# Designed miniproteins, single chains, continued (3), part 74

Each design is a single chain, and the fold is of that chain. pLDDT is the mean over its residues in the fold that is shown.

## One batch from the design tools (miniprotein)

Design m10561
Fold by ESMFold2-Fast:
Structure m10561 (fold): chain A 118 residues (1-118)
Amino acid sequence: ASTPVLERLEEIKKTGDEKEKKAAEEALELIKEGADALLAGNYEEAAKKFKEAAEIAKNELKDNATAGQLYSAAARAAFYAGNKEEAKKLYEKAVELAEEAGDLDLAAAIRKQQEQMT
């Protein structure tokens, strides 16, 4: 199983180079904003923030497992917002990234989450 997103990003903040540390800090801020939006029932905003964090993990950190977990969180938020087609596409992206990372357990967990919601 992959390292939890918050634990992985906090590790990068301590061990990464200057560019990786900045990207991890930005991703952590977006995740906090997404979590706050989710708790407030602002599901569309939550989906946007988790998606932005996933894009940083994928493009800046080159961490497909972390990106997959974040796209899965964005998909769940999009589903709660009533955006079922967006949720489906985000889940498909999350599974693809988990498989590219070689984490088949993560890919299976994301597929199971999608099955329960769509």
Scores: mean pLDDT 88

Design m10562
Fold by ESMFold2-Fast:
Structure m10562 (fold): chain A 74 residues (1-74)
Amino acid sequence: LKQLIEELKKLIDELKSLFDKLMEEVNARRPEAIARRKKREAEHPDYIKQLQEDFDRIMELLNKELEEKKKAAA
């Protein structure tokens, strides 16, 4: 169980890293995309904050479900 949870976390972190690298490559080819993103963040800082809060809530729910399965499998 612990091994599966740790492996899943590693996979998620690796996927995020790969996605970030892919996005950087796309942005490097199209500097206008970087300018648009920067402008969007400046115009809607609350939007980015709300996305982070929503992500945190989803992670909390996932962590709760993982804890529940951990107890059930013990």
Scores: mean pLDDT 68

Design m10563
Fold by ESMFold2-Fast:
Structure m10563 (fold): chain A 72 residues (1-72)
Amino acid sequence: MKKLEEEAKKEVEELKKRKKELSEEEQKEIIIKGIIETAKKFGFSDEEILEILKENTTKETYEKAKEYLKKL
């Protein structure tokens, strides 16, 4: 149990170091991509994903998500 917690903490610390090296813009792009891929895995259409994002995020983030979806 404690050995798994230690391994998980090490992984989180590595992710935190990587996050410190990423720009705020790059972090947003990774999050948007993750949301879209997760929603598609659950069977949501592109239109449904855009509707959810429009209600739950900024106009700027919505426009970036729309552009990303069109590239797929």
Scores: mean pLDDT 68

Design m10564
Fold by ESMFold2-Fast:
Structure m10564 (fold): chain A 99 residues (1-99)
Amino acid sequence: SIKEVLEKSLALLKETMAKLSPEQQKIFEPVLKKIEELAKNGASLEEVLELLQELGEALKKLAEDPSTSDEEKKLIMKTAVEISQLFAELLLPDQVVPL
């Protein structure tokens, strides 16, 4: 489950990066590398939470960059929402079950 969410998130980020400039791609590079390492080696819940924090900071930095177009910002925000939904389903599924 964690591995599958990491692999799906990596695929979404790679697709988004292919549509961005090389300078903007460099902002995501450390986060992509971390996702690849965690997907390969396995991830604890703590490592997943740290990754989400780092991903959030990278997305914020990219959105605040003056070279990022409105169209690119829209794509980045859409990707952020999709990844957030994947992790929410992973981390919170048990909270919706009636006891």
Scores: mean pLDDT 74

Design m10565
Fold by ESMFold2-Fast:
Structure m10565 (fold): chain A 86 residues (1-86)
Amino acid sequence: MEEEKLKKEAENFKKQYENTKRSVDIAEKQLKETEAFYEKTKAEHPDDKDLIARSEQALSNTRKVLENAKKKYEDYKKKYDELIKQ
């Protein structure tokens, strides 16, 4: 019965780990696209300070989303790894 409980807990953390990994992949793609947009905006619209500032804010927000996603991924991965090593 305890082995069955540990197996269910491991399966739950594996599902969470896989979901958070997908969130990281999405956030990394969004960051790359936001970085490209920011660089293009600076090159094509150097005098549009409002657009540049908006692009910088989007870049900052996307970086924070990625950092949060990575932290959740590492937390769930660690919990899953600890369970499967037992």
Scores: mean pLDDT 82

Design m10566
Fold by ESMFold2-Fast:
Structure m10566 (fold): chain A 91 residues (1-91)
Amino acid sequence: GDPKKAVLRSFEQTLQRAVDAGRISQEEAEIMKELFAEGLRLRFDEKASDEEVFEAVKKLAIEKGYSEKEAEDIAQGILDALKLLENVLNG
């Protein structure tokens, strides 16, 4: 199977549950999905470094209207999740 597609689908389902529970908006869920998908693409398809993934996700989050601090927290969270996923899949 394609583990990247499975992880993205699981993340989408988690975001939809948060929307259904009234915790985030549908617009916030779509933005978070886009940020996570970009992180996955950079790390697994382009084999980008930790710094490249962090800076790209941070930049995209700022473009979507997050503050610099929020964008840094989001980028770090996505990077940490991708590194954990890589470790689980490779060992």
Scores: mean pLDDT 83

Design m10567
Fold by ESMFold2-Fast:
Structure m10567 (fold): chain A 73 residues (1-73)
Amino acid sequence: MTPVESAKEVLKYIADTGIASAVGMRSAMNAAIAAGDYELAAKMGEIAKLALLGQQKGPEYTKKAAELAKETL
């Protein structure tokens, strides 16, 4: 599986649930960086930040994480 395909699978899960797996997100982000796709890696970082805020501060941030993941796909 290519790094981009792996990252898209992680993004699909977040788009559906608004929940980012820390391990899955880190692995996909590192794979994007290794492939030279720094734009994808940066977007994944923003999605991870919003998903974390959703866990800490409430569902509005979870919705923003899912929305950004959907836009990135």
Scores: mean pLDDT 75

Design m10568
Fold by ESMFold2-Fast:
Structure m10568 (fold): chain A 83 residues (1-83)
Amino acid sequence: SPDERKEAIMLAVATTSVSEVWVAVRIETDPEKREELRRIGEEAQRLLDELKKMIDDKAPISKIEEVTDRLSDLADRATRIAA
């Protein structure tokens, strides 16, 4: 269905965003920035796990979008810290 395709795309984007945060943690040389990025990575991983559960539970697409938006905000915050 169109919703299943949208969910698959959102999951792929979310998975990529979480991976990018963990890459930022791995390459960061400043210990204070690395610790802040690690905390963001842990929160982003938690939201990704929540997103997967929501998809399995067939949650409304609007709720899936809310979690995806929160994850995007965390990825943006990580990008600003790594800059």
Scores: mean pLDDT 86

Design m10569
Fold by ESMFold2-Fast:
Structure m10569 (fold): chain A 63 residues (1-63)
Amino acid sequence: MAEVYRRAAELVREGKVAEALNLLRQTPDGDALIAEVTAILASHPDWEEARRAVAEFLERKAA
């Protein structure tokens, strides 16, 4: 699991958010995790800040 979250965070930092979400969807908690990520994206009007917040969230999950 930690490797999946780390890879998803890398994809988000590269701007490949859709690929990151598809990767997360394949985890057992995928639907709930995607909902949390989507909420983070929606709560940040600035796209670059939203991406950083998502990447940091996923990095915390990997730890």
Scores: mean pLDDT 78

Design m10570
Fold by ESMFold2-Fast:
Structure m10570 (fold): chain A 77 residues (1-77)
Amino acid sequence: NLEDQAKALAEQFQAKTVVLAPPEKAIEVAEAVNGQFQGSADGLAYITSDEELSEEQIEKAFELGAKAIYSGGEFTE
């Protein structure tokens, strides 16, 4: 499931934030959250950040097509 994938990626990259997005939206989502595009697998792009996202950044990422966000210990979809 997306929650388990996001948590595993957070541990792998030692990141406070993981955003899962369609690959075609990855650049726009990364820019919106001031994050780093790390790669893609299984039809999802992985974006990480060393910072917790604000509520505004979370809302913007979902507006741009993000599928799931793990930030500050919370999973949202």
Scores: mean pLDDT 85

Design m10571
Fold by ESMFold2-Fast:
Structure m10571 (fold): chain A 58 residues (1-58)
Amino acid sequence: GNALKLRVAEHDGPRLYALAKAGRTPSRAELEAIGREVGRSPAHVRRGYEAIKALLDE
């Protein structure tokens, strides 16, 4: 895996991992809410979700 993917997964990990493992794609509102909590843009949170999902598809 990419070091950036691991860093993002560590920061956002528990919530995004739970969504990815459940097969749920986060909504725009969920991405915005998580982004506000972690001080990141929704686009950054979306990339974190995609990184975690890619690791789960291993």
Scores: mean pLDDT 70

Design m10572
Fold by ESMFold2-Fast:
Structure m10572 (fold): chain A 80 residues (1-80)
Amino acid sequence: VSPLTAWELAIRYLSAYENNDEAAMEEALAEMAAVIRDEAQLRTLAVEPLTAIMTHLQVPEERRREIVREVRERLLALLA
């Protein structure tokens, strides 16, 4: 299994988020959580790919921060 799945999962999460597809968002988060072991990996495997994609798509900074905060909260809950 390729670890480059991090970018794939970030794209899937953002697509699901735009479509209000909660089941697809939960699936992407669960797959992210399965490979994240610490805060550094949370940043590298979830936060950084999501931020890079949203920045490339010119998503406003305030909305990018909101989406990243929501993802961090949900991933931390899954990892607790």
Scores: mean pLDDT 81

Design m10573
Fold by ESMFold2-Fast:
Structure m10573 (fold): chain A 84 residues (1-84)
Amino acid sequence: DEIDKIAEEIQKLFQELLNTEDEKKREELKKEILELIEEGIRKQYETYGGPRPMTEEEIKELAEAILENILELIEEKKKEKEEE
């Protein structure tokens, strides 16, 4: 399933971002994760539909919200590793 493959790639990049201290690489990973989230949302809507069509703006806003949640979890896990 393409959606499962996208989720797997997001998880892989998420783990790489958690272990990366290089700011340039972090920005590249964030961009890749955002693009994959957007693609995942599009594929999900194409496959299962919804009560109304989702606009590209809504897809981007949702993807950005998901990415921010992921980044917050990464920062929290890094803080836990630093304190442990």
Scores: mean pLDDT 74

Design m10574
Fold by ESMFold2-Fast:
Structure m10574 (fold): chain A 88 residues (1-88)
Amino acid sequence: SRREKLEEQAEKLLRDSKGVIDEVLDASPEEKEELKELLEEAVEKIKSIEDLEEQEEKLRKATGILQEALKDPSVENFRKAILEIKSL
């Protein structure tokens, strides 16, 4: 179903982004955990949207925002990206 596909996309985005935070990002363990928790909260907010068209649009925007942060991965860039996603 469309809902199941959106859930799969959200979970993949979360998994891939957490992988970068853990493996690539030059940060303390505490900063990495903070970023992962903030990211989980932002993605869960999108997943809670009942309107599937709105959920899909916000997931697409969130993906783009995170992809931009991945071009120059830093704690500051990820924090800004997550805050932008939360404002969607």
Scores: mean pLDDT 84

Design m10575
Fold by ESMFold2-Fast:
Formats: structure tokens, sequence, C-alpha cells
Structure m10575 (fold): chain A 68 residues (1-68)
């Protein structure tokens, strides 16, 4: 859903607050807000995250898989 993808990117900007990355827990909160379970969110985050964080490029790839 394009609508869910747009909402995801807005939530990323809110959580990142200019840092250009978010934590694993912040990413879980975004994905749960978009209707994923914690288990689904954690699985996707573990696939795309590096060093316990998600940058914007990694987050885009995750959202494209989650809402294709």
Amino acid sequence: SEEKKLKAFKLFQEKSKGKRYISKEEAIEILEELGLSRAEAEKLIDKYSKDGILNYVEFIALIEEAFK
C-alpha cells in the first residue's frame, strides 16, 4: 500500500529527528503502528538492520518488503 509506505517514511522522519537513522525499538514502534505484529517487525528489522540501527536506505528496503 502506497499510503502505508508514505506514513512509514513520515514516522521515520519523526523518530530520526535529523539523525538519519533510527534504533531497532523505534523501528518496531513504527511497524506496529502500521499494523505489523512485534514478531513480524523484529524479523524484518533483523534482516535489514546493521549494528542495532536502521538508516534510511535500510528502512526503505524493509518497508518495500513489508508492504509490497
Scores: mean pLDDT 84

Design m10576
Fold by ESMFold2-Fast:
Structure m10576 (fold): chain A 104 residues (1-104)
Amino acid sequence: MSEEELERWKRAVELLTGLELDPNASIREIARALIEAVREMAANSEDGVDAWTGEPWPSKNPTDEEILEHIEKAIKLLKEITNLLSDEEIEKFLAVLREVLEES
C-alpha cells in the first residue's frame, strides 16, 4: 500500500470513528482501530442498528465475519459520498481487516 493510500485510509477511519489516529499508524493499526470502534458500536447499540449503515446488528457480540460485512458496507457508503477510495483499495483494506481479525 502506498503512503497516499495509507493516508486516505487513516482519514477515512478517522471520519467514520471520530478517533484521532497516530500520524505514523500502520495499515494494521488503522484496521485494528476501526474493528474495535465497530465492536464498541455493536456492544453499546440500544436500538440494535449500525449507525453508519442503518443495517441491524445480529447481536451485541457480532462474529468476525459479521463485523467485516458491516465495515465493508460502511466503506462502500463512504466511497459513494466522498469519492476518495477505489474498489481495489477497498479490497486490499478488507484483506488487512480479515488478517487482523484472525490474529485477535
Scores: mean pLDDT 77

Design m10577
Fold by ESMFold2-Fast:
Structure m10577 (fold): chain A 65 residues (1-65)
Amino acid sequence: KETFVFEGENIKVTVEVEGDKAIGTGEGGEMSERLAKGAEEGINKYGEEGKKKAIEVLKGIAEAT
């Protein structure tokens, strides 16, 4: 199992990946929740490519805050 945490000033997103399933949890507001669920859906639908995209997007947003 793998766990990724992305935290910025107004964002906290945790993504857990175990086997072929991912679970996203957002804390700190609606945007964090939306991003977490988007990452979860992307990884479950696109696998490795979804994971790569989710990490890129979440890192960029955390760095921008």
Scores: mean pLDDT 77

Design m10578
Fold by ESMFold2-Fast:
Structure m10578 (fold): chain A 81 residues (1-81)
Amino acid sequence: SEEEFKKVAESLEKVIEEMKTLSEEDARRLTTWTLGRLLKEYGSKLSEEQRAWLEEQRARAPSWSKEEAIATLEEVRKMIK
């Protein structure tokens, strides 16, 4: 629902702020975990295009810098607004 997506967006905002204080390795792990949880819990409520994009980002996450991880979660937040 729209209310569920708003809650997810607020949770992502908190995760993004937390990532700024983490090491690159921890930020990468948190991003991978967050994308996995989003797909698992809300994948059926996302469009096919949104789901495909999130799956692509999750696959790339292990190679990201901290800055790339943060930027990707900011884009995810914008997408599910």
Scores: mean pLDDT 78

Design m10579
Fold by ESMFold2-Fast:
Structure m10579 (fold): chain A 61 residues (1-61)
Amino acid sequence: SRLAEILALLRSDEPLGAIIARHAPGLLESVARIFGLDLSRPAREQLDDLALEVLARILAA
């Protein structure tokens, strides 16, 4: 599942910006600006598990 793959990546040590650039490049600026997230760091260091699931669904849409 695309959702399960993205969620696994968001729970890894991969920088958030790299995941978004690969899976949902049109959302890169929006995620950084609206959610105030650091694209150079892993999402798991910035968001709890529920927020990671919500972000995964947004990126998988």
Scores: mean pLDDT 85

Design m10580
Fold by ESMFold2-Fast:
Structure m10580 (fold): chain A 81 residues (1-81)
Amino acid sequence: SELDELREEIERLVEELAARDPALAAQVATLRKTVADPLELLGQEAVLAIITAERRGDRALAARLVELSRRFGEALRKQLA
């Protein structure tokens, strides 16, 4: 589904960035231990990845994560309507 494809792409980009940013990796590990809701977890991981990409000067990655997050939210709203 579109939701699964968007989720997988967001998760992939978060993991790729966390692999090269130890601070993000630590933050993501903490979220995965404390946040029980999968959608809330995905949203928080995406926000941290956007902040990390911006801090690193990776404007293209930050913009891509913002776009994917927006599209995921739109697709989710359509499923609930």
Scores: mean pLDDT 88

Design m10581
Fold by ESMFold2-Fast:
Structure m10581 (fold): chain A 74 residues (1-74)
Amino acid sequence: RPLSDEEFEQIKEIVLETLEKYDPERAKEVREKLEKAKTREEQERILLETLLWMAEHDPEAYAEMVAKIRELVA
């Protein structure tokens, strides 16, 4: 099921809040990339790359974030 614009914005906030808690420097970098990305497709790619990076480098942060996203879109 494709994400609505509202769901996508909420997912971005969950990802950025989780990043800021565990890795504030990377959260800053991701915010800058998202601000420069003008299309939703580019923003989705940035978020997916961020999620994959978190899964590899901080699986606990990734699990917390996925749980919150699951509750949001359930």
Scores: mean pLDDT 80

Design m10582
Fold by ESMFold2-Fast:
Structure m10582 (fold): chain A 84 residues (1-84)
Amino acid sequence: KKAEEILKKIKELVEEWNKRFGPDEYSEEAIEAAKKLSELQLEFVKATTPPEKRDEYLAKAEEISQSILDAMKKVFERKKEEEK
């Protein structure tokens, strides 16, 4: 049930994202929302992963999430320069 609660929060954030931001939106607010989504995804992994594998799975999931956030930040910086 903990996992179900986390999934509901993820869906709510995705709905809010789509409501406030376009598909190509990489503003500072969008990056912050993506970070919150990433944190909820890590909580979901923690809630669904057996304790003996949790640290390994969390480390990999965190690495993937950080890579996505870094990519979004690069797109945001590029778009910001294009607007000048």
Scores: mean pLDDT 68

Design m10583
Fold by ESMFold2-Fast:
Structure m10583 (fold): chain A 100 residues (1-100)
Amino acid sequence: MTEPAEAEQRELEARAERLRAEGVAEAERARELARLLRTLDSEAARRGAIVAELEAYLAEGDLAGVRALLERELAAARAAGDEELAADIERLLAALEAAE
């Protein structure tokens, strides 16, 4: 399991540098991707759109936006009966609370 962790660490460092240089541009690109994915009716596309929107808020340091998005998507997932997505969002909200 070490090789994936090493690759992830390198990617994380490169990503941190890019976010530092292009926080606003990165958030804008992530939002564009999320909008495109939401045009598609696949489950994978819906999950991808949520991840992309989360990345946009995180790139801007907007934790309130992250929380509001997760709360909205949790309500939508529950209304649709998507238990897997609802459970995943609940874990993300719990992680956000635990991380301060």
Scores: mean pLDDT 75

Design m10584
Fold by ESMFold2-Fast:
Structure m10584 (fold): chain A 97 residues (1-97)
Amino acid sequence: MIKTVTFVIEAEGASKDVALIVATMMKNDIVAKLKELGRELVKEPEIKIEEVDGNIRITITFQAEISDEDAKAIEKEVKEQAESLGWKMAEPMVVEE
């Protein structure tokens, strides 16, 4: 089934420039992971960088025909990247279309 998946990452201590570079890498990794899983993208991943209360927030949203297991695999990869930088990732928002 088609799902819309949204990742929200609080990039504590990062500049907007660093956040954009990392978000772009995460986006590319999401696309690569979907390809490895044999899944089709419905929409290209969208990146939003915001400053909220003096902290940088990264939002990455994509839409693909994936299972819950596929969504969990992608979540794990994005979360591992964020945590490696000392950043916090909220629980992903997954909406079935």
Scores: mean pLDDT 83

Design m10585
Fold by ESMFold2-Fast:
Structure m10585 (fold): chain A 122 residues (1-122)
Amino acid sequence: DLADRLAAETLSPDLATRIEAAQRMAALGADPAVVDKLLELLSSPDPRVRALAALALGASGQAERAFPALVELLSDPDPRVRAAAAVALGQLGDPRALPLLRALTTDPDPRVRRAARLALAE
């Protein structure tokens, strides 16, 4: 299954392979199997994988399916994941995210605060 193969490649030790897999999954965002795998990857124990999956969902255009999962990631313990979720919500353009992104501008991590401000400018 292509979705399973791409999901496995996001776990690669090679950063270029992980980025390429995430970009391909984003490009296939209309494929329900790819969206399902991206949603599964948001629960990965590796925060790098969760961040990449969040960004791929943001680029997918699948606002309705991605929104509730990305909102949960705004409370993730890893600031890289929270920043990625903020960027993804900004890219999807769903106005339901606006109050959540405003709250995130007071996050303790400066990367997360920057991501929230950039997302609000979208």
Scores: mean pLDDT 78

Design m10586
Fold by ESMFold2-Fast:
Structure m10586 (fold): chain A 75 residues (1-75)
Amino acid sequence: APAEAAAGARGQAAMDRLNKIVELVEKGELDKLSEQEKIAAANYLASKGAPQELIDKVAEYAKGAGQSQVDTVKA
């Protein structure tokens, strides 16, 4: 097996939080998540090899909360 040591109590707490965020994403309750939690959920899903469609949906919600999305307009 690859060398993987225990992360400790703080690592366990972080994992538990991510699991709760993933459950909220699966239930479609994204409005209950902060912008930071949505970003964390998108990163976690990407690391787990989740479908790109699901990752994009979560990332779109996070982007819409924090930044104006106006791009170049053709003259």
Scores: mean pLDDT 60

Design m10587
Fold by ESMFold2-Fast:
Structure m10587 (fold): chain A 94 residues (1-94)
Amino acid sequence: SIEELIEEARRLVEEAAERLLEKHKDDPEMVKRIERGLESFLELVEETLENPSPENLELLAIALGIWAKELEKHGEEELARRLREVARRLLELA
């Protein structure tokens, strides 16, 4: 279902944020950027759950792609692949 797919996106990005925060724990500027990125993503998740419009599904998919690219820079290729697959499925529903 669309709701289950959006909830999967939320869980995967929360996991991505945890892994990136651990990698950047000694970089307070990067920590702040990751925390703000997560907050913005979670707000988009809530908005999309309330209104799963094509526009919101596309925005969520774009955000997943941005998180996946950052994960790939840090060797988290399997988690990035999972984010990209969820993004692809969201775009097919948009």
Scores: mean pLDDT 89

Design m10588
Fold by ESMFold2-Fast:
Structure m10588 (fold): chain A 112 residues (1-112)
Amino acid sequence: GSVRDLAITALRNVIKLLKEAKEHLEKGDVEKALKLLEIARGVAHLTIGVLSLLHSKGIEPEDAQKAIEGLEEIIKYIDEAIEHLKKGDVEGAKKGIEEAIKKAEEALKELG
């Protein structure tokens, strides 16, 4: 349905941004990685806003709720990665990104 398609598209975009952020960290580009994490966070938050509106209107409420919960957990790990980068902990940030990717892939599997 429309909720599932929206959520799948957003999750794929978030995964792509998170993988790109990790690649930039591996190259030592902390500033670019931070910007990509902030963009991924923004995409996830915007998607939650749209899904919450659709849920409130009774549009595919179970898929909307599952997608919202998945995106909230992904944001938690993105926020942890951002905080690690602000403290100069690149290895902690990489672990946060890897967990965010794992949660996004799990959410895709639950919707697919």
Scores: mean pLDDT 91

Design m10589
Fold by ESMFold2-Fast:
Structure m10589 (fold): chain A 81 residues (1-81)
Amino acid sequence: MTAFEQELAEAARQGLAEGEAARDLPVEELKRLLDEQRATLAATFAKQDAGTATRDELLEAAYAQGKGVALQKILAEKEKE
């Protein structure tokens, strides 16, 4: 693994932890937060495809991916209740 791959993995872990911290928020707030993570990912993927994504934008996307995964899991759990 490169140093940057390690930084991306750490950003994703931090995002996942932040998403888990949101567990007790209302469903509507969780949906809003998830939409924000999805928007960040979509914007960064578009720039990545164009070859214009910066290191900082890739780190933000890794964080958003981790947070989005946690939020999706929490929402799925709440929808079963």
Scores: mean pLDDT 83

Design m10590
Fold by ESMFold2-Fast:
Structure m10590 (fold): chain A 78 residues (1-78)
Amino acid sequence: MRETLEIAEAVLAGEFARAEAAIRERAAKEGAPQEVVDAAIAALPALAAETRATLEANPELRAEVEAAVAAARAELAA
């Protein structure tokens, strides 16, 4: 959950280095194969660009996603 939220926040912000670090941390915790991790990181810029384009085209969806992420972060902080 915490790592998934960190990846989501980093992708929304366009912070690929932060997203990569969060993916690696989660993968290490779950014992994911290095090949799967490398593939996910390699796909990250294209996936992030597609996600950002979709959210930019739909401001209502972007607001909902940002609100959901903020709510999840607040819940984890409490």
Scores: mean pLDDT 72

Design m10591
Fold by ESMFold2-Fast:
Parts: C-alpha cells; structure tokens; sequence
Structure m10591 (fold): chain A 69 residues (1-69)
C-alpha cells in the first residue's frame, strides 16, 4: 500500500507538471496541493522513492519528445 500510494503521488506530480507546462497554469498551485500531501504523510524514505519514480517518468516523457524532433 505504501508503494501504491507513492506511485499515485508520483503520477499526479508528473501529470500536473505536464498540464501546467502545456496549458501555462501556475506550477505552484499544482505542486502546492501535492506538496501538502507529501509533507503531511511521507517519510524521508518515501520522498526518495517518490523522486525516483517521478524522475523516471519525466525522463521518459523528455526522451519521447526529443525523439520526435
């Protein structure tokens, strides 16, 4: 369940960042909602795992975008 929760937050972060970038939405608003959840319930171990998953997803998106050019 812990892993599943971290994964959900990571997916939310990546999706939120993508939407904010595409629609020119305030990144702070999207990230603030997620950050509150993280700071309230995540341990340092959870944060490390979250960053790992989010980074992996972001790298995938960036690579796909670069490949299209």
Amino acid sequence: EREERIRRVAERMVEGARRAARENLPLTDVLAEVAEEILSRFTEEDLERLVELAREELERIIREAAARR
Scores: mean pLDDT 71

Design m10592
Fold by ESMFold2-Fast:
Structure m10592 (fold): chain A 94 residues (1-94)
Amino acid sequence: SLEDFVAEFEEEVKALIERMHSEVLSDAELEGALLYIEMVVRSFLPHLSPADQARVRELLAELRRLVAEGASPENVARIGELLREMVEIIRRGV
């Protein structure tokens, strides 16, 4: 179900955030993980309100910018915050 897919996505995002804090990810690994997240998030966009779609697109743009800057403790923390907000919006929209 869509609700089960959202729950699975939330757990995958939590696992990625934990992994980013527990190990040093290569640029390729981080980019790959975020491309996967972008793909999943974009699949949910048609189910969201126009305002939530706009906010999610802003969050995706910020995530891409932070990844381009490289992995630092500050960027990792901010990426985690953006990912959590994105999951909350998607969960609310389903």
Scores: mean pLDDT 82

Design m10593
Fold by ESMFold2-Fast:
Structure m10593 (fold): chain A 81 residues (1-81)
Amino acid sequence: SMTEEIIEQVKEIFEKLEKGEISEEEALRRISELLGQAKTAEEARKLADYARELAKKAKNPKTKSVLETAYTLAELQAKEL
């Protein structure tokens, strides 16, 4: 499903950030693209919830910062949908 594909892509971004393989700017750009694919408040909230859970698991402060920004943006988008 589209939701499962989005979740897998968020997980890949998390793993690349933890390894230092991508920048915070590149990660946020990719997350913004994924958030743009959310058509309903429910889809945006699922992205927010998953990003929030990954932020709790993040060991790299940059990863945590990106994911905290991601779920904040996803929650704001859910309110506008």
Scores: mean pLDDT 83

Design m10594
Fold by ESMFold2-Fast:
Structure m10594 (fold): chain A 63 residues (1-63)
Amino acid sequence: DAAREAARRAAEAAARGDAAAFKESVLWTQQLGPEVGRAAAEIGARERDAAAASGGWEGYKLA
């Protein structure tokens, strides 16, 4: 599932503190197409919320 792969890639980039890769992953998901891009963005947002609860995206940037 391209949407799940895109969301996972964004989460992994954030976890390793690679802000550029995270940004590119988000931009890329918006280009997958209206339906798939929208689904990927929703999944990514939920994963970001879960990551924030576990330590925050700011912590990932500093790691």
Scores: mean pLDDT 59

